# Designs tried in a protein design run: designed miniproteins, single chains, continued (5). Part 86

Each design is a single chain, and the fold is of that chain. pLDDT is the mean over its residues in the fold that is shown.

## One batch from the design tools (miniprotein)

Design m18982
Fold by ESMFold2-Fast:
Structure m18982 (fold): chain A 85 residues (1-85)
Amino acid sequence: SIGRQQMRDVQFRIGQAATTGGRQGFDVGVSRMDQQVRRVDRTTTRGIGDAARSYQQSVVQQMQQDPQGTTQQMGDRYQQIQNDS
């Protein structure tokens, strides 16, 4: 359904921001994810906005525990999604 597709798109955008920003530094990754979450909050339903914030928090926690491994893993995931398209 549309809701599931929007959730998938939101998670993809947040993860892409974390990956591209995270390669430049942890704070850059967090900042770029925050920009995507704020955009989602302005343009989608409350439920999707809440889910976007929760996903961002999970990614931030993973980046704090393993910054290099998290950035690499997310990059690999987005390459797979791109190849499946």
Scores: mean pLDDT 71

Design m18983
Fold by ESMFold2-Fast:
Structure m18983 (fold): chain A 100 residues (1-100)
Amino acid sequence: SPSPLLLELEQLAALIAMYRAIAKLSGEISEEMGKNILRLMEEAIRLARELGASEEDIKRMEESRKELEEKIKKGDLEGALESVDRFIETVNEIAEKLRA
């Protein structure tokens, strides 16, 4: 069975994916939604570090979060959604490594 922290990391990724789906359907990322996604990403990065994810994977998560913040500021919805997708992909890769 996965650790409680690993399950929490996967739950955070699922919540981020839910916001991503809402943003795509609405055609926008509201200020509140953007703040919520960035907060969930920061929490996921913290949990990934606690779980012993590699420095390379942590850096990829941090870069995706920074890219999302920059794309939101520019009003680039497509770039923002791509940044979220990259973040989720990195979380899934970390989860697979931690189950091995």
Scores: mean pLDDT 89

Design m18984
Fold by ESMFold2-Fast:
Structure m18984 (fold): chain A 57 residues (1-57)
Amino acid sequence: SEAEADIEVRESTETDADGRPERVLEFSLRGPWTPEQGAVLSALLERRRREQERQRQ
């Protein structure tokens, strides 16, 4: 399409203040976004954030 929307996800492992490994997820958004695309992305971010919290514990 003429307008491209891209989502870049980067995953890395960092050490917390307690010396424990933590999984870090970074999301980068590019391009034109519709309200519907924003809602779907928000839902995905919320789900992954919860997964990250569970893995952290």
Scores: mean pLDDT 66

Design m18985
Fold by ESMFold2-Fast:
Structure m18985 (fold): chain A 77 residues (1-77)
Amino acid sequence: SEEEYEKLRQEARARLVKELEKIIGKKMPDPDAPFTEILKWAKKSAKTKEQKLEIDKVFLDILTEYGKKVAELHKKK
């Protein structure tokens, strides 16, 4: 139910923050921010164009996995 959706969102956000912090090499100031705000912080913090591309890939991968898990909870059959 709602608690399961909240847990999935929190897990996805925590994983996103952790992976982006590894790429950038510094801590996210607001780790509870919306996914889009975390992405903006990461891209602004990136030192190279290669890092920005890696950030986009990680973001897409994590959101895709999150979306699949949400869809499983929304199964109508």
Scores: mean pLDDT 82

Design m18986
Fold by ESMFold2-Fast:
Structure m18986 (fold): chain A 84 residues (1-84)
Amino acid sequence: MRRERIRELLEEYFVNKSLIEPLTELLTRKGVPVSLLERHLREGRLWELLALVASDEELRALGFSDEEIAILRARAAARASELR
């Protein structure tokens, strides 16, 4: 299942164990392609991917402060511009 593959990737790339289940649920709900997640994990850019797909409320639920969310969104916007 797609959810199981997302969980396996997060575990394989040593994401904090307390975040694996919340991130698996979020990424599955947002319909993030497994290939896109794997690319971002391989590049160390998981948090930039989350800033592209997650709401501020969802990021707060993961333990991010409003200041951290603003920084992540700025980095995600810069990344998106570089890929164009």
Scores: mean pLDDT 77

Design m18987
Fold by ESMFold2-Fast:
Structure m18987 (fold): chain A 98 residues (1-98)
Amino acid sequence: NLEEIDILAAKLVLMIAEKNGVPIKATPEMQEAIERAKRELEDSVSEEEIKERLIDLISEELGISREEAEEILEKMGPAMSGSAVEGLKRNLEAEKEE
């Protein structure tokens, strides 16, 4: 779903703006939507597919190389690609508590 990919791209743009000293505020509703989209994308689309689409979008929007776009995504790490680690942590924690 392009809409969900656009939400992830918006999050990346917010981080880039913060690095450049341009404060763009995400609303609570927007953050909640990003988290929901992240979970839905995990179930229906692989992380690799999301990553490749984001790299293309970032490269085109910012006029940078795909290699540079990939480095930016790696810096976002836990927010964009940490879902597998978060899932494993949650499963281990749930088994311990219950």
Scores: mean pLDDT 52

Design m18988
Fold by ESMFold2-Fast:
Structure m18988 (fold): chain A 79 residues (1-79)
Amino acid sequence: GDELIRRLEEILERARKTTDPEEAARLAIEAGRLLLSDPRADITRAIGIVLQGIAAELDGDVELAIRAIEEALEEARRL
């Protein structure tokens, strides 16, 4: 099954429901790390998503965190 896609969809739903920018950023970092754990993933892109999550945490930017998770999900759907 598409276990990676399922887990990333769950992360995205959680991020969209939170009002806590720190939680949203942690979910974005988790999404990037989860993508990075799949050997088929573009490693540069996966690292970029983790870095976007870290930037979202530093800036308190929920929208950046959500976009990073959406990018992780799009990358997973290409595998």
Scores: mean pLDDT 86

Design m18989
Fold by ESMFold2-Fast:
Structure m18989 (fold): chain A 80 residues (1-80)
Amino acid sequence: SLPLPNPSSYAQSAILAAAHKTGKPLSDLVDEIAKKIGEKNPSLLRSPYNSEIQNKAAEVAAELAGVSVDEAQEEGAKLA
């Protein structure tokens, strides 16, 4: 596991980009992402600080925005 400087910031950037592109409130989008993670790998939801959860949240957020993870990160950084 790579120590991210701020693991919550990585997922948060992608989630912000997805919220902006979909027009959904952040709370609704976080709930949708958690649901999709639970469908794919329920065990990941046991720890919200797990880097694997952060990476999966970023992937799901990018999918919901219709972009790559890298594009979601760049767009989220501009919005933050």
Scores: mean pLDDT 67

Design m18990
Fold by ESMFold2-Fast:
Structure m18990 (fold): chain A 76 residues (1-76)
Amino acid sequence: SAADKAFDAGLEALRKLKEEGATPEQAVSVAAQIAHTIAELTGNEEARKIADELAKNPDMTPDEAIERVEKLRELL
Protein backbone atom coordinates (compact mmCIF):
# COMPACT_ATOMS: atom_id res chain seq x y z
CA SER A 1 0.00 0.00 0.00
CA ALA A 2 0.97 3.68 -0.23
CA ALA A 3 1.21 3.82 3.57
CA ASP A 4 3.50 0.75 3.67
CA LYS A 5 5.79 2.24 0.99
CA ALA A 6 5.88 5.65 2.71
CA PHE A 7 6.65 3.98 6.06
CA ASP A 8 9.48 1.79 4.68
CA ALA A 9 11.05 4.66 2.70
CA GLY A 10 10.76 7.06 5.64
CA LEU A 11 12.21 4.65 8.21
CA GLU A 12 15.13 3.82 5.87
CA ALA A 13 15.83 7.54 5.35
CA LEU A 14 15.64 8.21 9.12
CA ARG A 15 18.07 5.38 9.92
CA LYS A 16 20.42 6.64 7.19
CA LEU A 17 20.34 10.14 8.72
CA LYS A 18 21.32 8.68 12.11
CA GLU A 19 24.21 6.70 10.54
CA GLU A 20 25.44 9.90 8.82
CA GLY A 21 25.52 11.81 12.11
CA ALA A 22 22.42 13.98 11.76
CA THR A 23 21.56 16.10 14.80
CA PRO A 24 18.80 14.97 17.20
CA GLU A 25 16.68 17.91 16.00
CA GLN A 26 17.03 16.82 12.34
CA ALA A 27 16.15 13.21 13.17
CA VAL A 28 13.08 14.20 15.23
CA SER A 29 11.90 16.59 12.49
CA VAL A 30 12.11 13.84 9.84
CA ALA A 31 10.43 11.32 12.19
CA ALA A 32 7.55 13.77 12.77
CA GLN A 33 7.14 14.19 9.00
CA ILE A 34 7.01 10.40 8.51
CA ALA A 35 4.36 10.08 11.25
CA HIS A 36 2.30 12.95 9.75
CA THR A 37 2.43 11.28 6.32
CA ILE A 38 1.26 7.94 7.75
CA ALA A 39 -1.52 9.68 9.75
CA GLU A 40 -2.76 11.41 6.56
CA LEU A 41 -2.64 8.21 4.48
CA THR A 42 -4.33 5.98 7.10
CA GLY A 43 -6.57 8.45 9.02
CA ASN A 44 -5.41 6.63 12.16
CA GLU A 45 -5.73 8.63 15.40
CA GLU A 46 -2.80 6.81 17.08
CA ALA A 47 -0.52 7.75 14.15
CA ARG A 48 -1.68 11.39 14.49
CA LYS A 49 -0.88 11.26 18.22
CA ILE A 50 2.63 9.92 17.51
CA ALA A 51 3.17 12.72 14.97
CA ASP A 52 2.05 15.33 17.52
CA GLU A 53 4.31 13.87 20.25
CA LEU A 54 7.34 13.97 17.92
CA ALA A 55 6.59 17.57 16.87
CA LYS A 56 6.30 18.70 20.54
CA ASN A 57 9.46 16.92 21.76
CA PRO A 58 12.45 18.12 19.66
CA ASP A 59 14.77 17.13 22.57
CA MET A 60 14.05 13.47 21.84
CA THR A 61 17.08 11.35 20.92
CA PRO A 62 17.34 9.89 17.39
CA ASP A 63 16.84 6.40 18.86
CA GLU A 64 13.67 7.51 20.68
CA ALA A 65 12.39 9.15 17.47
CA ILE A 66 13.08 5.95 15.49
CA GLU A 67 11.26 3.92 18.19
CA ARG A 68 8.20 6.20 17.86
CA VAL A 69 8.18 5.76 14.07
CA GLU A 70 8.55 1.96 14.42
CA LYS A 71 5.33 1.94 16.50
CA LEU A 72 3.54 3.12 13.33
CA ARG A 73 4.19 -0.32 11.79
CA GLU A 74 1.61 -1.75 14.25
CA LEU A 75 -0.98 0.51 12.57
CA LEU A 76 -0.30 -0.75 9.03
Scores: mean pLDDT 81

Design m18991
Fold by ESMFold2-Fast:
Structure m18991 (fold): chain A 84 residues (1-84)
Amino acid sequence: MTQEQLDIEVELALLEISVAVGKLTIERYPILEKFKPKLEELSARVDDLSARLAAGADPATIREEVQKLREELSKLNKEIDKAI
């Protein structure tokens, strides 16, 4: 495993943790259930990127998708915070 691949795997693991925290937050606050479909979409995209990286996908391409995912997750977290 290259250092670049390891760095991206760490970033993906942090995104998985962020998604898990989001799921727990939605479970605690029923008013947030409207955000569940978007969170499930982001969760599936994290899993897909992790699988593609494990299959030998180009780390540079995965990095770009990780950045997009991080931005979308950040936006979702702001909307969740506003709804509470």
Scores: mean pLDDT 80

Design m18992
Fold by ESMFold2-Fast:
Structure m18992 (fold): chain A 95 residues (1-95)
Amino acid sequence: SREELEKKIKELEEEIKELVERIRELFEERPEAVKRLMGDSELSPEEFKARLEERINGLIKQAEELKKQGKLEEALEMYEKLKKELEELLKALEA
């Protein structure tokens, strides 16, 4: 139902917020892990972090726009994909 979709979206929004806040903490606490994620990238660590933040914020904005349009199933799918990407990023930063 629409009510079930709205509840799942709200739960995912809260989980994503917590993941984003933890990732931001690790960006500051673990500069060596950030450099490891960059690999052979020619970007500075600050440029790398800025591009990741832009990507994350862009995906959140897209999911929120889908939600505003009443496309709840598409918004749910986008939030689920974003959560998985953030969980993988968190694991990489914790490694």
Scores: mean pLDDT 84

Design m18993
Fold by ESMFold2-Fast:
Structure m18993 (fold): chain A 100 residues (1-100)
Amino acid sequence: MKLSNEEIAEKLVALVEKEGYSEEGLVRVEQLLFDAAEEEGIMSPETASAIGGLMLVLESAVRQGQSREEIVAAVTDYLDSLSEEEQELIEKVVLAVEAR
């Protein structure tokens, strides 16, 4: 199923809301994304780099106290900056987390 970057961003922000807008919550989100990538057999340097960049965006937004709408926009902008291959990797990882 091909999701838009905004739909992927909404799912990622919902995951952060579920785990908590805190350093501990963000560590749990990062672990869920890495575990999903391993389970899907798509863990690679490219996948790890894309997840790492995503976590930096989320950490910055949470630390700055950004609104949910601002965090979704920041994540969407990050995803738009990735290659099509990296975007597909993040989509697969996010969908795998939702399937858990």
Scores: mean pLDDT 84

Design m18994
Fold by ESMFold2-Fast:
Structure m18994 (fold): chain A 74 residues (1-74)
Amino acid sequence: IDELQQRLLEAVRKRDYDAILEELRRLLTALKQAGKFSEAYARALVDSIYATTLANDPELRERLYAVMDEVAAQ
């Protein structure tokens, strides 16, 4: 989990949107497999990522929520 969090943070710092989406999926999937997934945490994480990237891109926000929904549906 710590390594997955570091990978996600690095992707956010680089503003690599494809890497952010992939690392977010990996982290949320790992949390769900560990029984530590919560929608509140996932939503807060997505909102934090979006705010940190300073993106004024509704498509990025939509894609971040889509990853959250995919993992929640598993």
Scores: mean pLDDT 76

Design m18995
Fold by ESMFold2-Fast:
Structure m18995 (fold): chain A 89 residues (1-89)
Amino acid sequence: SPVEELAERLVDRLVAAFHDPSVTEYQKLALLIAEITEFEFAVRKHKLSIEEIREIVERIVARLSERLDQDWVDYVKSQLEKMLKYLES
């Protein structure tokens, strides 16, 4: 699905940026905000259920956990969970 493809691109872009020594912590945070915003827009546009969105979020977190520092994974997970709570409202 288009949302699954976007989720894969989100993971790849975050991993690439976080492993690039020329990318600052500020730029990593800006990228994360932009990627989550694009993901939120896509799940709304494609009218995914909360259950479908949760499954995609769990896959994003699992893929990031293999490739990024745990503190960053926990932060990304917290931002995605905040998005999910907002979408449930």
Scores: mean pLDDT 86

Design m18996
Fold by ESMFold2-Fast:
Structure m18996 (fold): chain A 91 residues (1-91)
Amino acid sequence: MMEEKRKEIKELLEKAKQGDPEAGRKLTDMITELDDEGDTELANELGVEVIKHLRGLSEEEVKFLKEALKNKDGKKVEALLSGTSIEEIKK
């Protein structure tokens, strides 16, 4: 079940990167479902990938976001998603 969901999510992510709005919506729904099911780690990984593509995040920003999610630092996650630079967040 989880392996099938992971494959479907990867396919949806690739379609969303290509500008498919239905794939983006379904991917968001699946991320929410995974978090509700208790697979917070997978939900966080997929959330980072979606945000990376939607916001054009650098590798440094992706790394910062993953560390903030791992540390459950919601304020840093929110600031980065609101368009605040890493430099401003680190102040």
Scores: mean pLDDT 69

Design m18997
Fold by ESMFold2-Fast:
Structure m18997 (fold): chain A 69 residues (1-69)
Amino acid sequence: GEKERLERGYKLYENTEKNSKNLKKNLEESAYRSTDQQRRDLLLRRSRGLGEVARRNKEQARRLREQLK
């Protein structure tokens, strides 16, 4: 049914947000441990991109959660 579809969509966005936050944190930790400036810069740029992905997925999850009420 529609509620099941919305619930699956909500869970997908929620899981993507969590995964993106975890990857962001891991990339930041790897950057802080790196002595190579080029590697640090690359990891930090990727980390920022994952922060944006997490933010968008959080917004989508919130919207779907409102529809489930």
Scores: mean pLDDT 84

Design m18998
Fold by ESMFold2-Fast:
Structure m18998 (fold): chain A 70 residues (1-70)
Amino acid sequence: SLRDIMVELLMKDLGLSREQAEAALEIGEASDADTSPAAVAERIREATGVELSPADAAGILAAGRVLRAE
């Protein structure tokens, strides 16, 4: 599925575990249009312990929006 492909890419590109990648993508997918990348990065850090740049968090937001449209 598209979700599985995105999880695999997050694991490969960001060095996340599957559990961390799934949690990060779920947070991105649940985020609304006014959620900043910095706010998403902070939520991912709180949920998974992973420190992400705002640029990486912006990518996760974009991925979550694509999944929401499917």
Scores: mean pLDDT 83

Design m18999
Fold by ESMFold2-Fast:
Structure m18999 (fold): chain A 67 residues (1-67)
Amino acid sequence: KEAIEKKLAELKAALKQALADKDKEAFEKALQALSEFLVTAAEEHPELREWLHAEAGEVQAWLKENL
């Protein structure tokens, strides 16, 4: 789980950095990478699905506040 948490944190940081840089292309790529990672992690680790779903919800809420 720790490896998944670390990767998720890195992807979230990249997404936030792209928004701070006002780089729409980097932001779109970061958002796609994060979305693909969440789907793959939930598929490979069903026991983490609820936690991953909550993390996705937090990202969605952050996007609504910052877009």
Scores: mean pLDDT 77

Design m19000
Fold by ESMFold2-Fast:
Structure m19000 (fold): chain A 83 residues (1-83)
Amino acid sequence: LSARTQALPAEQQAQAKAIAEQAMAVLEEHRDDLALLEQARAQLEGAIKLGESLPNPTLEQQILIAAAEYALKLLEELLAELE
């Protein structure tokens, strides 16, 4: 997790985690499709890089970037579990 995501207030971090968990529930339904999960990982990495490049992100954008970072962490854990 980036320092910016870790610096978010607890309320916004909880919101970001909830969004990430909801997204991961959808990806978990496709746990047998490794190609799809690897593509999702690449897309999350790209979205995080784009988000980090924003000069003045709104609070909503910061929450979405944090959600993407949490989702990426959860997806990497899922991929490790699947081997």
Scores: mean pLDDT 82

Design m19001
Fold by ESMFold2-Fast:
Structure m19001 (fold): chain A 76 residues (1-76)
Amino acid sequence: SVEGEVIARLELAVRELHPVDLDKLKEAVLSVPDLPEELREAISKAESVEELFEILKKYLPQHAARLDELEARVRA
């Protein structure tokens, strides 16, 4: 699923940490094919890691727990 691909690409980006920054996280998520236009626009406008994860949790509430885990790893 598109939602599963978003999570998978975020996990890969977070695991390849040296250093992780907003642009790398946005690039990973925006590389997902067939991403809904509303989500693509919202991600492109994100100004911080916190804002990016809030946008993702809003559009992918079923993945909120996993997104919280990934955000915690990015902030560590």
Scores: mean pLDDT 80

Design m19002
Fold by ESMFold2-Fast:
Structure m19002 (fold): chain A 90 residues (1-90)
Amino acid sequence: MREELAALMASLTPEQLRELGRIAGVDDATIEAAVETRSPEVLAYLGGLIAEKALEDPEVRERIKALLTPEQQAAFDRVIEKLKAEREKK
């Protein structure tokens, strides 16, 4: 999961990262750290926060997907489905 989140977030532009983080209600410091560092660890962390919010709120999920390319949407959907599967295991 971490590597898949990092890869997805690394494919995003700085503008996409900021807008997605804002939609997901992520704090500005975390968003800017991801944009500035582009480190896999920070990108995976931001991606995880975005994915968790999208999993909770279908409206947030659709707003996020509207900002993504079709390939990025497919990667995002795979991440969300894996998170759902992990929650259903318990």
Scores: mean pLDDT 80

Design m19003
Fold by ESMFold2-Fast:
Structure m19003 (fold): chain A 106 residues (1-106)
Amino acid sequence: FDPSNESDLYSLRLLGLDAFGQKRYDEAIEYYEQVLAIDPNDAEAWAYIGRSYEKLGRFDDALHYYQRANSLDPSATIWRNISIVHRRLGRYDRAAEYDAKARELE
């Protein structure tokens, strides 16, 4: 494991994305956590871990990772994903608040 190795980082991102696409969400989390061990500022890795936890129904974990992704690189997509999680938790007022934040970035 070499933290300076861009080839390892690229391979881990591809493995994470492949695992996510195949709905192997636990494996996707493991690969993206390895990405974050090399580059803790990889907003995309934070977002994919959040999305993987969302798909697993682990909504509080999903929110934690989405908030980290948003702090690094705020996007309408991340705000919408946060809104979706709140809606799935029955928190409709909070979901509407995050949808409004997403619209402000568009």
Scores: mean pLDDT 85

Design m19004
Fold by ESMFold2-Fast:
Formats: C-alpha cells, structure tokens, sequence
Structure m19004 (fold): chain A 116 residues (1-116)
C-alpha cells in the first residue's frame, strides 16, 4: 500500500542517517540518538497509516515538526559533548527542513492512487 511504501522510505532514511553518524558518536550518545530515531519512526508509522486526504497530510507534517523540535530540546539537555550535540541538532534541523518535500511526495502519491 501507499502507507507501507512511505513507512519503508522513512525506515531507509533513518537507517542511513544512523549509519552515517554512528562512527562519530560515543556508545552513550549512540543510544540516545538511536532511541530518538526509533521514536521518530514510530510517529511516522502511527500517522502515515491514518492518511486518507490532504488534511491528514497537514496533520502529519505538524506532528512531525512538533516531535522533531521536542527532540532538539532533548538533545540540548541530554548530550553533554558540544560537537556531538551540534552534529545531532544539525541532522534534526535537516529533517525539519525536509518535511515540505515529504508532504509533496505524499500528495503526489495520493493523487496517483485516486486515478488508479
């Protein structure tokens, strides 16, 4: 289904982000970062399965932005090393900036399904 395809794309993105940063973090920082990414994927799985119309896509986008902003505050509080903190915050900021691109892709996929 479209929802399953979107979830698999997010899984691939999250796995790639983790693999790229894993070598740059301590074991403790990796655990925090991994949990943050897992919680982000859980939110995607919860919200994406409910997408039926454009309003649901907007609700998904708002929930993702709110969640990622909350994770930025968590990183600022829990990551003690300044370089690791800057690196993880940079990733979260790029994810937030990517939300409009994801929204457009979901909208395109919904329109294609309506024509099938």
Amino acid sequence: SLNEEIIEIFKAIIDNIYEELESKLTPEEKEIFKKLLEETLELVEEKVKKIENEKDIEEFAEAMREHLEKQKKRVENEIKNEKAKELILSVLEEMIKGIPVVVERIKEALEKKKKE
Scores: mean pLDDT 80

Design m19005
Fold by ESMFold2-Fast:
Structure m19005 (fold): chain A 55 residues (1-55)
Amino acid sequence: MEELAERALALAEKYIETFPKEVALDVIDQAIAFAEKLGLPEAVERFRELKEKVL
């Protein structure tokens, strides 16, 4: 499960840059919630940092 989650999060990071800003922010928030549910604090930190850059 962890390997699949890591791949999904990596794909989300790559595709977020192709979305409009508002959609990108929504996807980032969903990715943070998903990472928190899976207990991946490093992924949560990465997506929060990405959110600050998109804002």
Scores: mean pLDDT 74

Design m19006
Fold by ESMFold2-Fast:
Structure m19006 (fold): chain A 78 residues (1-78)
Amino acid sequence: SLAEAQALVKQGDEYIAQAEKAIKEGNLEEAAKLYRKAADHYLQASMNFKKAGDQESADAAYKKAMEALFKATYLESK
């Protein structure tokens, strides 16, 4: 449902905020883990939006997922 997709985006955004806090605290391993959790929630949101026929929201959620995943992989490479 669209409500489920929207809830998944909100949860992803909350994980991004937690990841940014972890970076400020110097915990890069925790930040990477939180970015991966955000990416998973955004990917699930993208699939839900696509199933509901909302391609624009699906694309936006997918972009957020890829950005979160790239941040996680970057932190893991340090």
Scores: mean pLDDT 90

Design m19007
Fold by ESMFold2-Fast:
Structure m19007 (fold): chain A 96 residues (1-96)
Amino acid sequence: VSSISFQEALDNAEERPEDAAAKIEELIKKVEDAIAGKTSAKPTPEEKERLKELIKRLRELLPKVREGDKEAIEEAKRIVEEINKITSKAEKRALE
């Protein structure tokens, strides 16, 4: 449900760049909490390093996303999809 709402914000980022930027900032905080071991999802050391690289790039893109830069929005969408793939795998391991 939250993932659908997040994707909707990114899909409307050209019309609502401030909403998209705010959702990206929320995702960065959630990912940092997962890396710090504050969530039920426990990323592997390799996944933690990849997540750190991905959130660093998202932070670099934030000013351009706020400006409605189409290339920055598309890159941010790709990074978010990769983050979601990594976190989903970590959550599945926690349940098995």
Scores: mean pLDDT 76

Design m19008
Fold by ESMFold2-Fast:
Structure m19008 (fold): chain A 67 residues (1-67)
Amino acid sequence: NEEATELFKEELSRYLSQLDLARALLMGHILSKSPAPNFGTPELRKLIETLPVEELLEALEKAVESL
C-alpha cells in the first residue's frame, strides 16, 4: 500500500509537471500568434490554468498543426 502510494505520488508529480509545461507551451504559442494587448497575459494565464486537460491537449495538438 505504501509502495503503491509512493508510485502514485511520483506519477502525479510527473503528470502535473507535464501539464504545467503543456500550459506554458500553449500560452507561448497564443502570445506569438495573437496580440497580447487584446487578452492581457494575466487573463490568458487564468484561462489556461482552468482549462480542462482534454481541451488543453486538443488546443496544443491544433497549435502544433498550425505550425
Scores: mean pLDDT 67

Design m19009
Fold by ESMFold2-Fast:
Structure m19009 (fold): chain A 67 residues (1-67)
Amino acid sequence: VDEDFEKERESYIKGAEGAYQNALEAAKRGDVDTATRYAVASALLYAMAGEQEKAREVLKKVDEEIK
């Protein structure tokens, strides 16, 4: 029963990782709107996966990069 949940959780984590990388790339090129959208998407996906600390880290790191 937990195997389906683990597979779904792994999918969320992979999506969150991709969104986080896209957010950092957008921030580095000065695309604040795109960086913010991907950062929020990444944080939400990490939170849905139960990775609240990673969600906070993503938001903090992208905000620091946008500076």
Scores: mean pLDDT 81

Design m19010
Fold by ESMFold2-Fast:
Structure m19010 (fold): chain A 94 residues (1-94)
Amino acid sequence: PAPEVFSDEMKELVSEALALMQQWMRVNKLTDGPSPKNKEMQKILGQLVDAVKNKDLEAIKKLVKQLKDKLKDAFDKKEYDKLKAEILAEINAA
């Protein structure tokens, strides 16, 4: 039996999407209650979950681009690199 459930490309794309999602949530303080940004975050999270279930790499790539476009001027490269590395390590350890 194959030891891996996901390809390296899928693992990296998922880690990118989750790292960008975490950064976008932090920047927008989405814990403060209902807002248009909270609804948008829930929609993106749902799309990511569905894309992962369907192994749809193109959908995950689209979400990564969408999150990068949303962060734009608020993008923190150092935080992103750290989050991505931590998430990827957790995925690889699972």
Scores: mean pLDDT 73

Design m19011
Fold by ESMFold2-Fast:
Structure m19011 (fold): chain A 71 residues (1-71)
Amino acid sequence: MSLEEKLKKAEEILNSKLPTKEEIEKAAKQLLSLFDPNSEELKEKLREFLTIAGEELSEELKKKIEDALNA
């Protein structure tokens, strides 16, 4: 998957309505699977997601996102 495809999918996740905790957790796992530590653009998308949905995430998923951003 290209960087452009990853960014498009991340943008779709950020712009989707996530009405349940289960959908938010699924979105977090999808964003983590798309993550590339060499892409500042994907890091920014992951930070935006944490800002929008971080309170609804499990502590395990929050920590995985924070660890990915600090890798």
Scores: mean pLDDT 76

Design m19012
Fold by ESMFold2-Fast:
Structure m19012 (fold): chain A 81 residues (1-81)
Amino acid sequence: SLMEALEEFVKVAEDPNATEEEIVEAREKLLEAFKKASPEEQKEAIERLKKLVEETENDPSKQKLYLAADSTLKAMEALEK
């Protein structure tokens, strides 16, 4: 599901041992799930990711998660139905 793909993306992006390739793969899977989701599910995913971006924006220790989440949020907003 879209929410399962979102949770997996967050898990990978917050893991300090995750490679850039693993983050990109999780992001691509999330965006593919997002494209197939209903408008209601898309809005829920955007709101959850927006909150994550706001929570991580001012935390230097979470910059990797912030950058991955912020770029993915912008992609989702561009793909929204």
Scores: mean pLDDT 84

Design m19013
Fold by ESMFold2-Fast:
Structure m19013 (fold): chain A 65 residues (1-65)
Amino acid sequence: SQEEKVKEVRRYFSENVGLTDEEIEKIAKEKGLSDEDKKKILEQHRANKATADALIEVGDAIDRR
């Protein structure tokens, strides 16, 4: 189903936060996601990347994680 495809793609992007927006768009298009689902995934990825970046900054500030 479309929902299952979106879940799998989101899981993949969550595990691969180092992917660029362009790579994510390419994968989403290859999986046949709708424009709405693609936008949601890009927004979620940006949020996930921002969270990962914030955690890295906290780690750097603490010196040890």
Scores: mean pLDDT 68

Design m19014
Fold by ESMFold2-Fast:
Structure m19014 (fold): chain A 70 residues (1-70)
Amino acid sequence: NAKKLDELVAKYKGKPAYSEEEQKKYIKYMVEEFKLPKEAAEHFIEWLKKNNINPNEEDFKELVELLKNS
């Protein structure tokens, strides 16, 4: 679990930053599909931005699942 999270973080560190539209898309995904509070979804996107981690849509979903199950 932790190893897979670290591998995803390493893979996407320094990739092009999410646009505002991509940030909104991923927040909406976390709220609608994972039923997370909007504030929690916003904090997760902020954490990704602060650490310059920008996964693609598929790996973003996997990352959210790994964090939920940790």
Scores: mean pLDDT 74

Design m19015
Fold by ESMFold2-Fast:
Order: C-alpha cells, then sequence, then structure tokens
Structure m19015 (fold): chain A 64 residues (1-64)
C-alpha cells in the first residue's frame, strides 16, 4: 500500500466519563471501584485493592 496522510486532531470532549474497575483477589473475592476522574478512580481502586487483600467484597465510588 502507499503511504496515507493520517493527521488526527484530538476532539475536544467535555464528557463526564465514569469508569468501573473490578478487582479480583486470590480467593475469588471481588471489589469494584468507580470514578469519574483519574484521581477519583485511583482512590476508589486503591480502596478496592485493599478490601480484596483483606478478603472483603465491597464497592467503592469516588467523585472529585
Amino acid sequence: MKRLSTDSLLPPTPVVQTVTLTVTGEDGVTSTATGNTSESLIKAFAKAVDAVQAGKSETFVETE
């Protein structure tokens, strides 16, 4: 194939994104982490990891 001109501009997307992550532990315990920003998601994820490591199944929702 010939070289194609690919110049993509990042579309400005002021969208509220909610991300949910599921953390599964060694004994099958699962916890969920939900956040609408990278900061809130990281906080929720850290709590979910801690819960799973403690053998707990919990849901964490964080917002900025």
Scores: mean pLDDT 71

Design m19016
Fold by ESMFold2-Fast:
Structure m19016 (fold): chain A 82 residues (1-82)
Amino acid sequence: SLGPLEHRTDLPEELARELVELLGQLGKLYPEESELFDRLARALARATDLAALERVRGLLQQAIENPEQAVELLEEALSLLE
């Protein structure tokens, strides 16, 4: 669920919105990776390091732009939060 991430008031509004939008788009493109997206959504909802969250936003954007590297980039994003 993206609900906890969507309702984070401790993040810049644009960052929270973009993370939700990117995860939603990637989840539609890669429905077979649902467990990875659930883990990412939970990790993002709990993360407190703004620099790590901004780096994750960049990796999610790269995953959309580079379909052949998408799963690898998503796993890299998760590793920054775990």
Scores: mean pLDDT 81

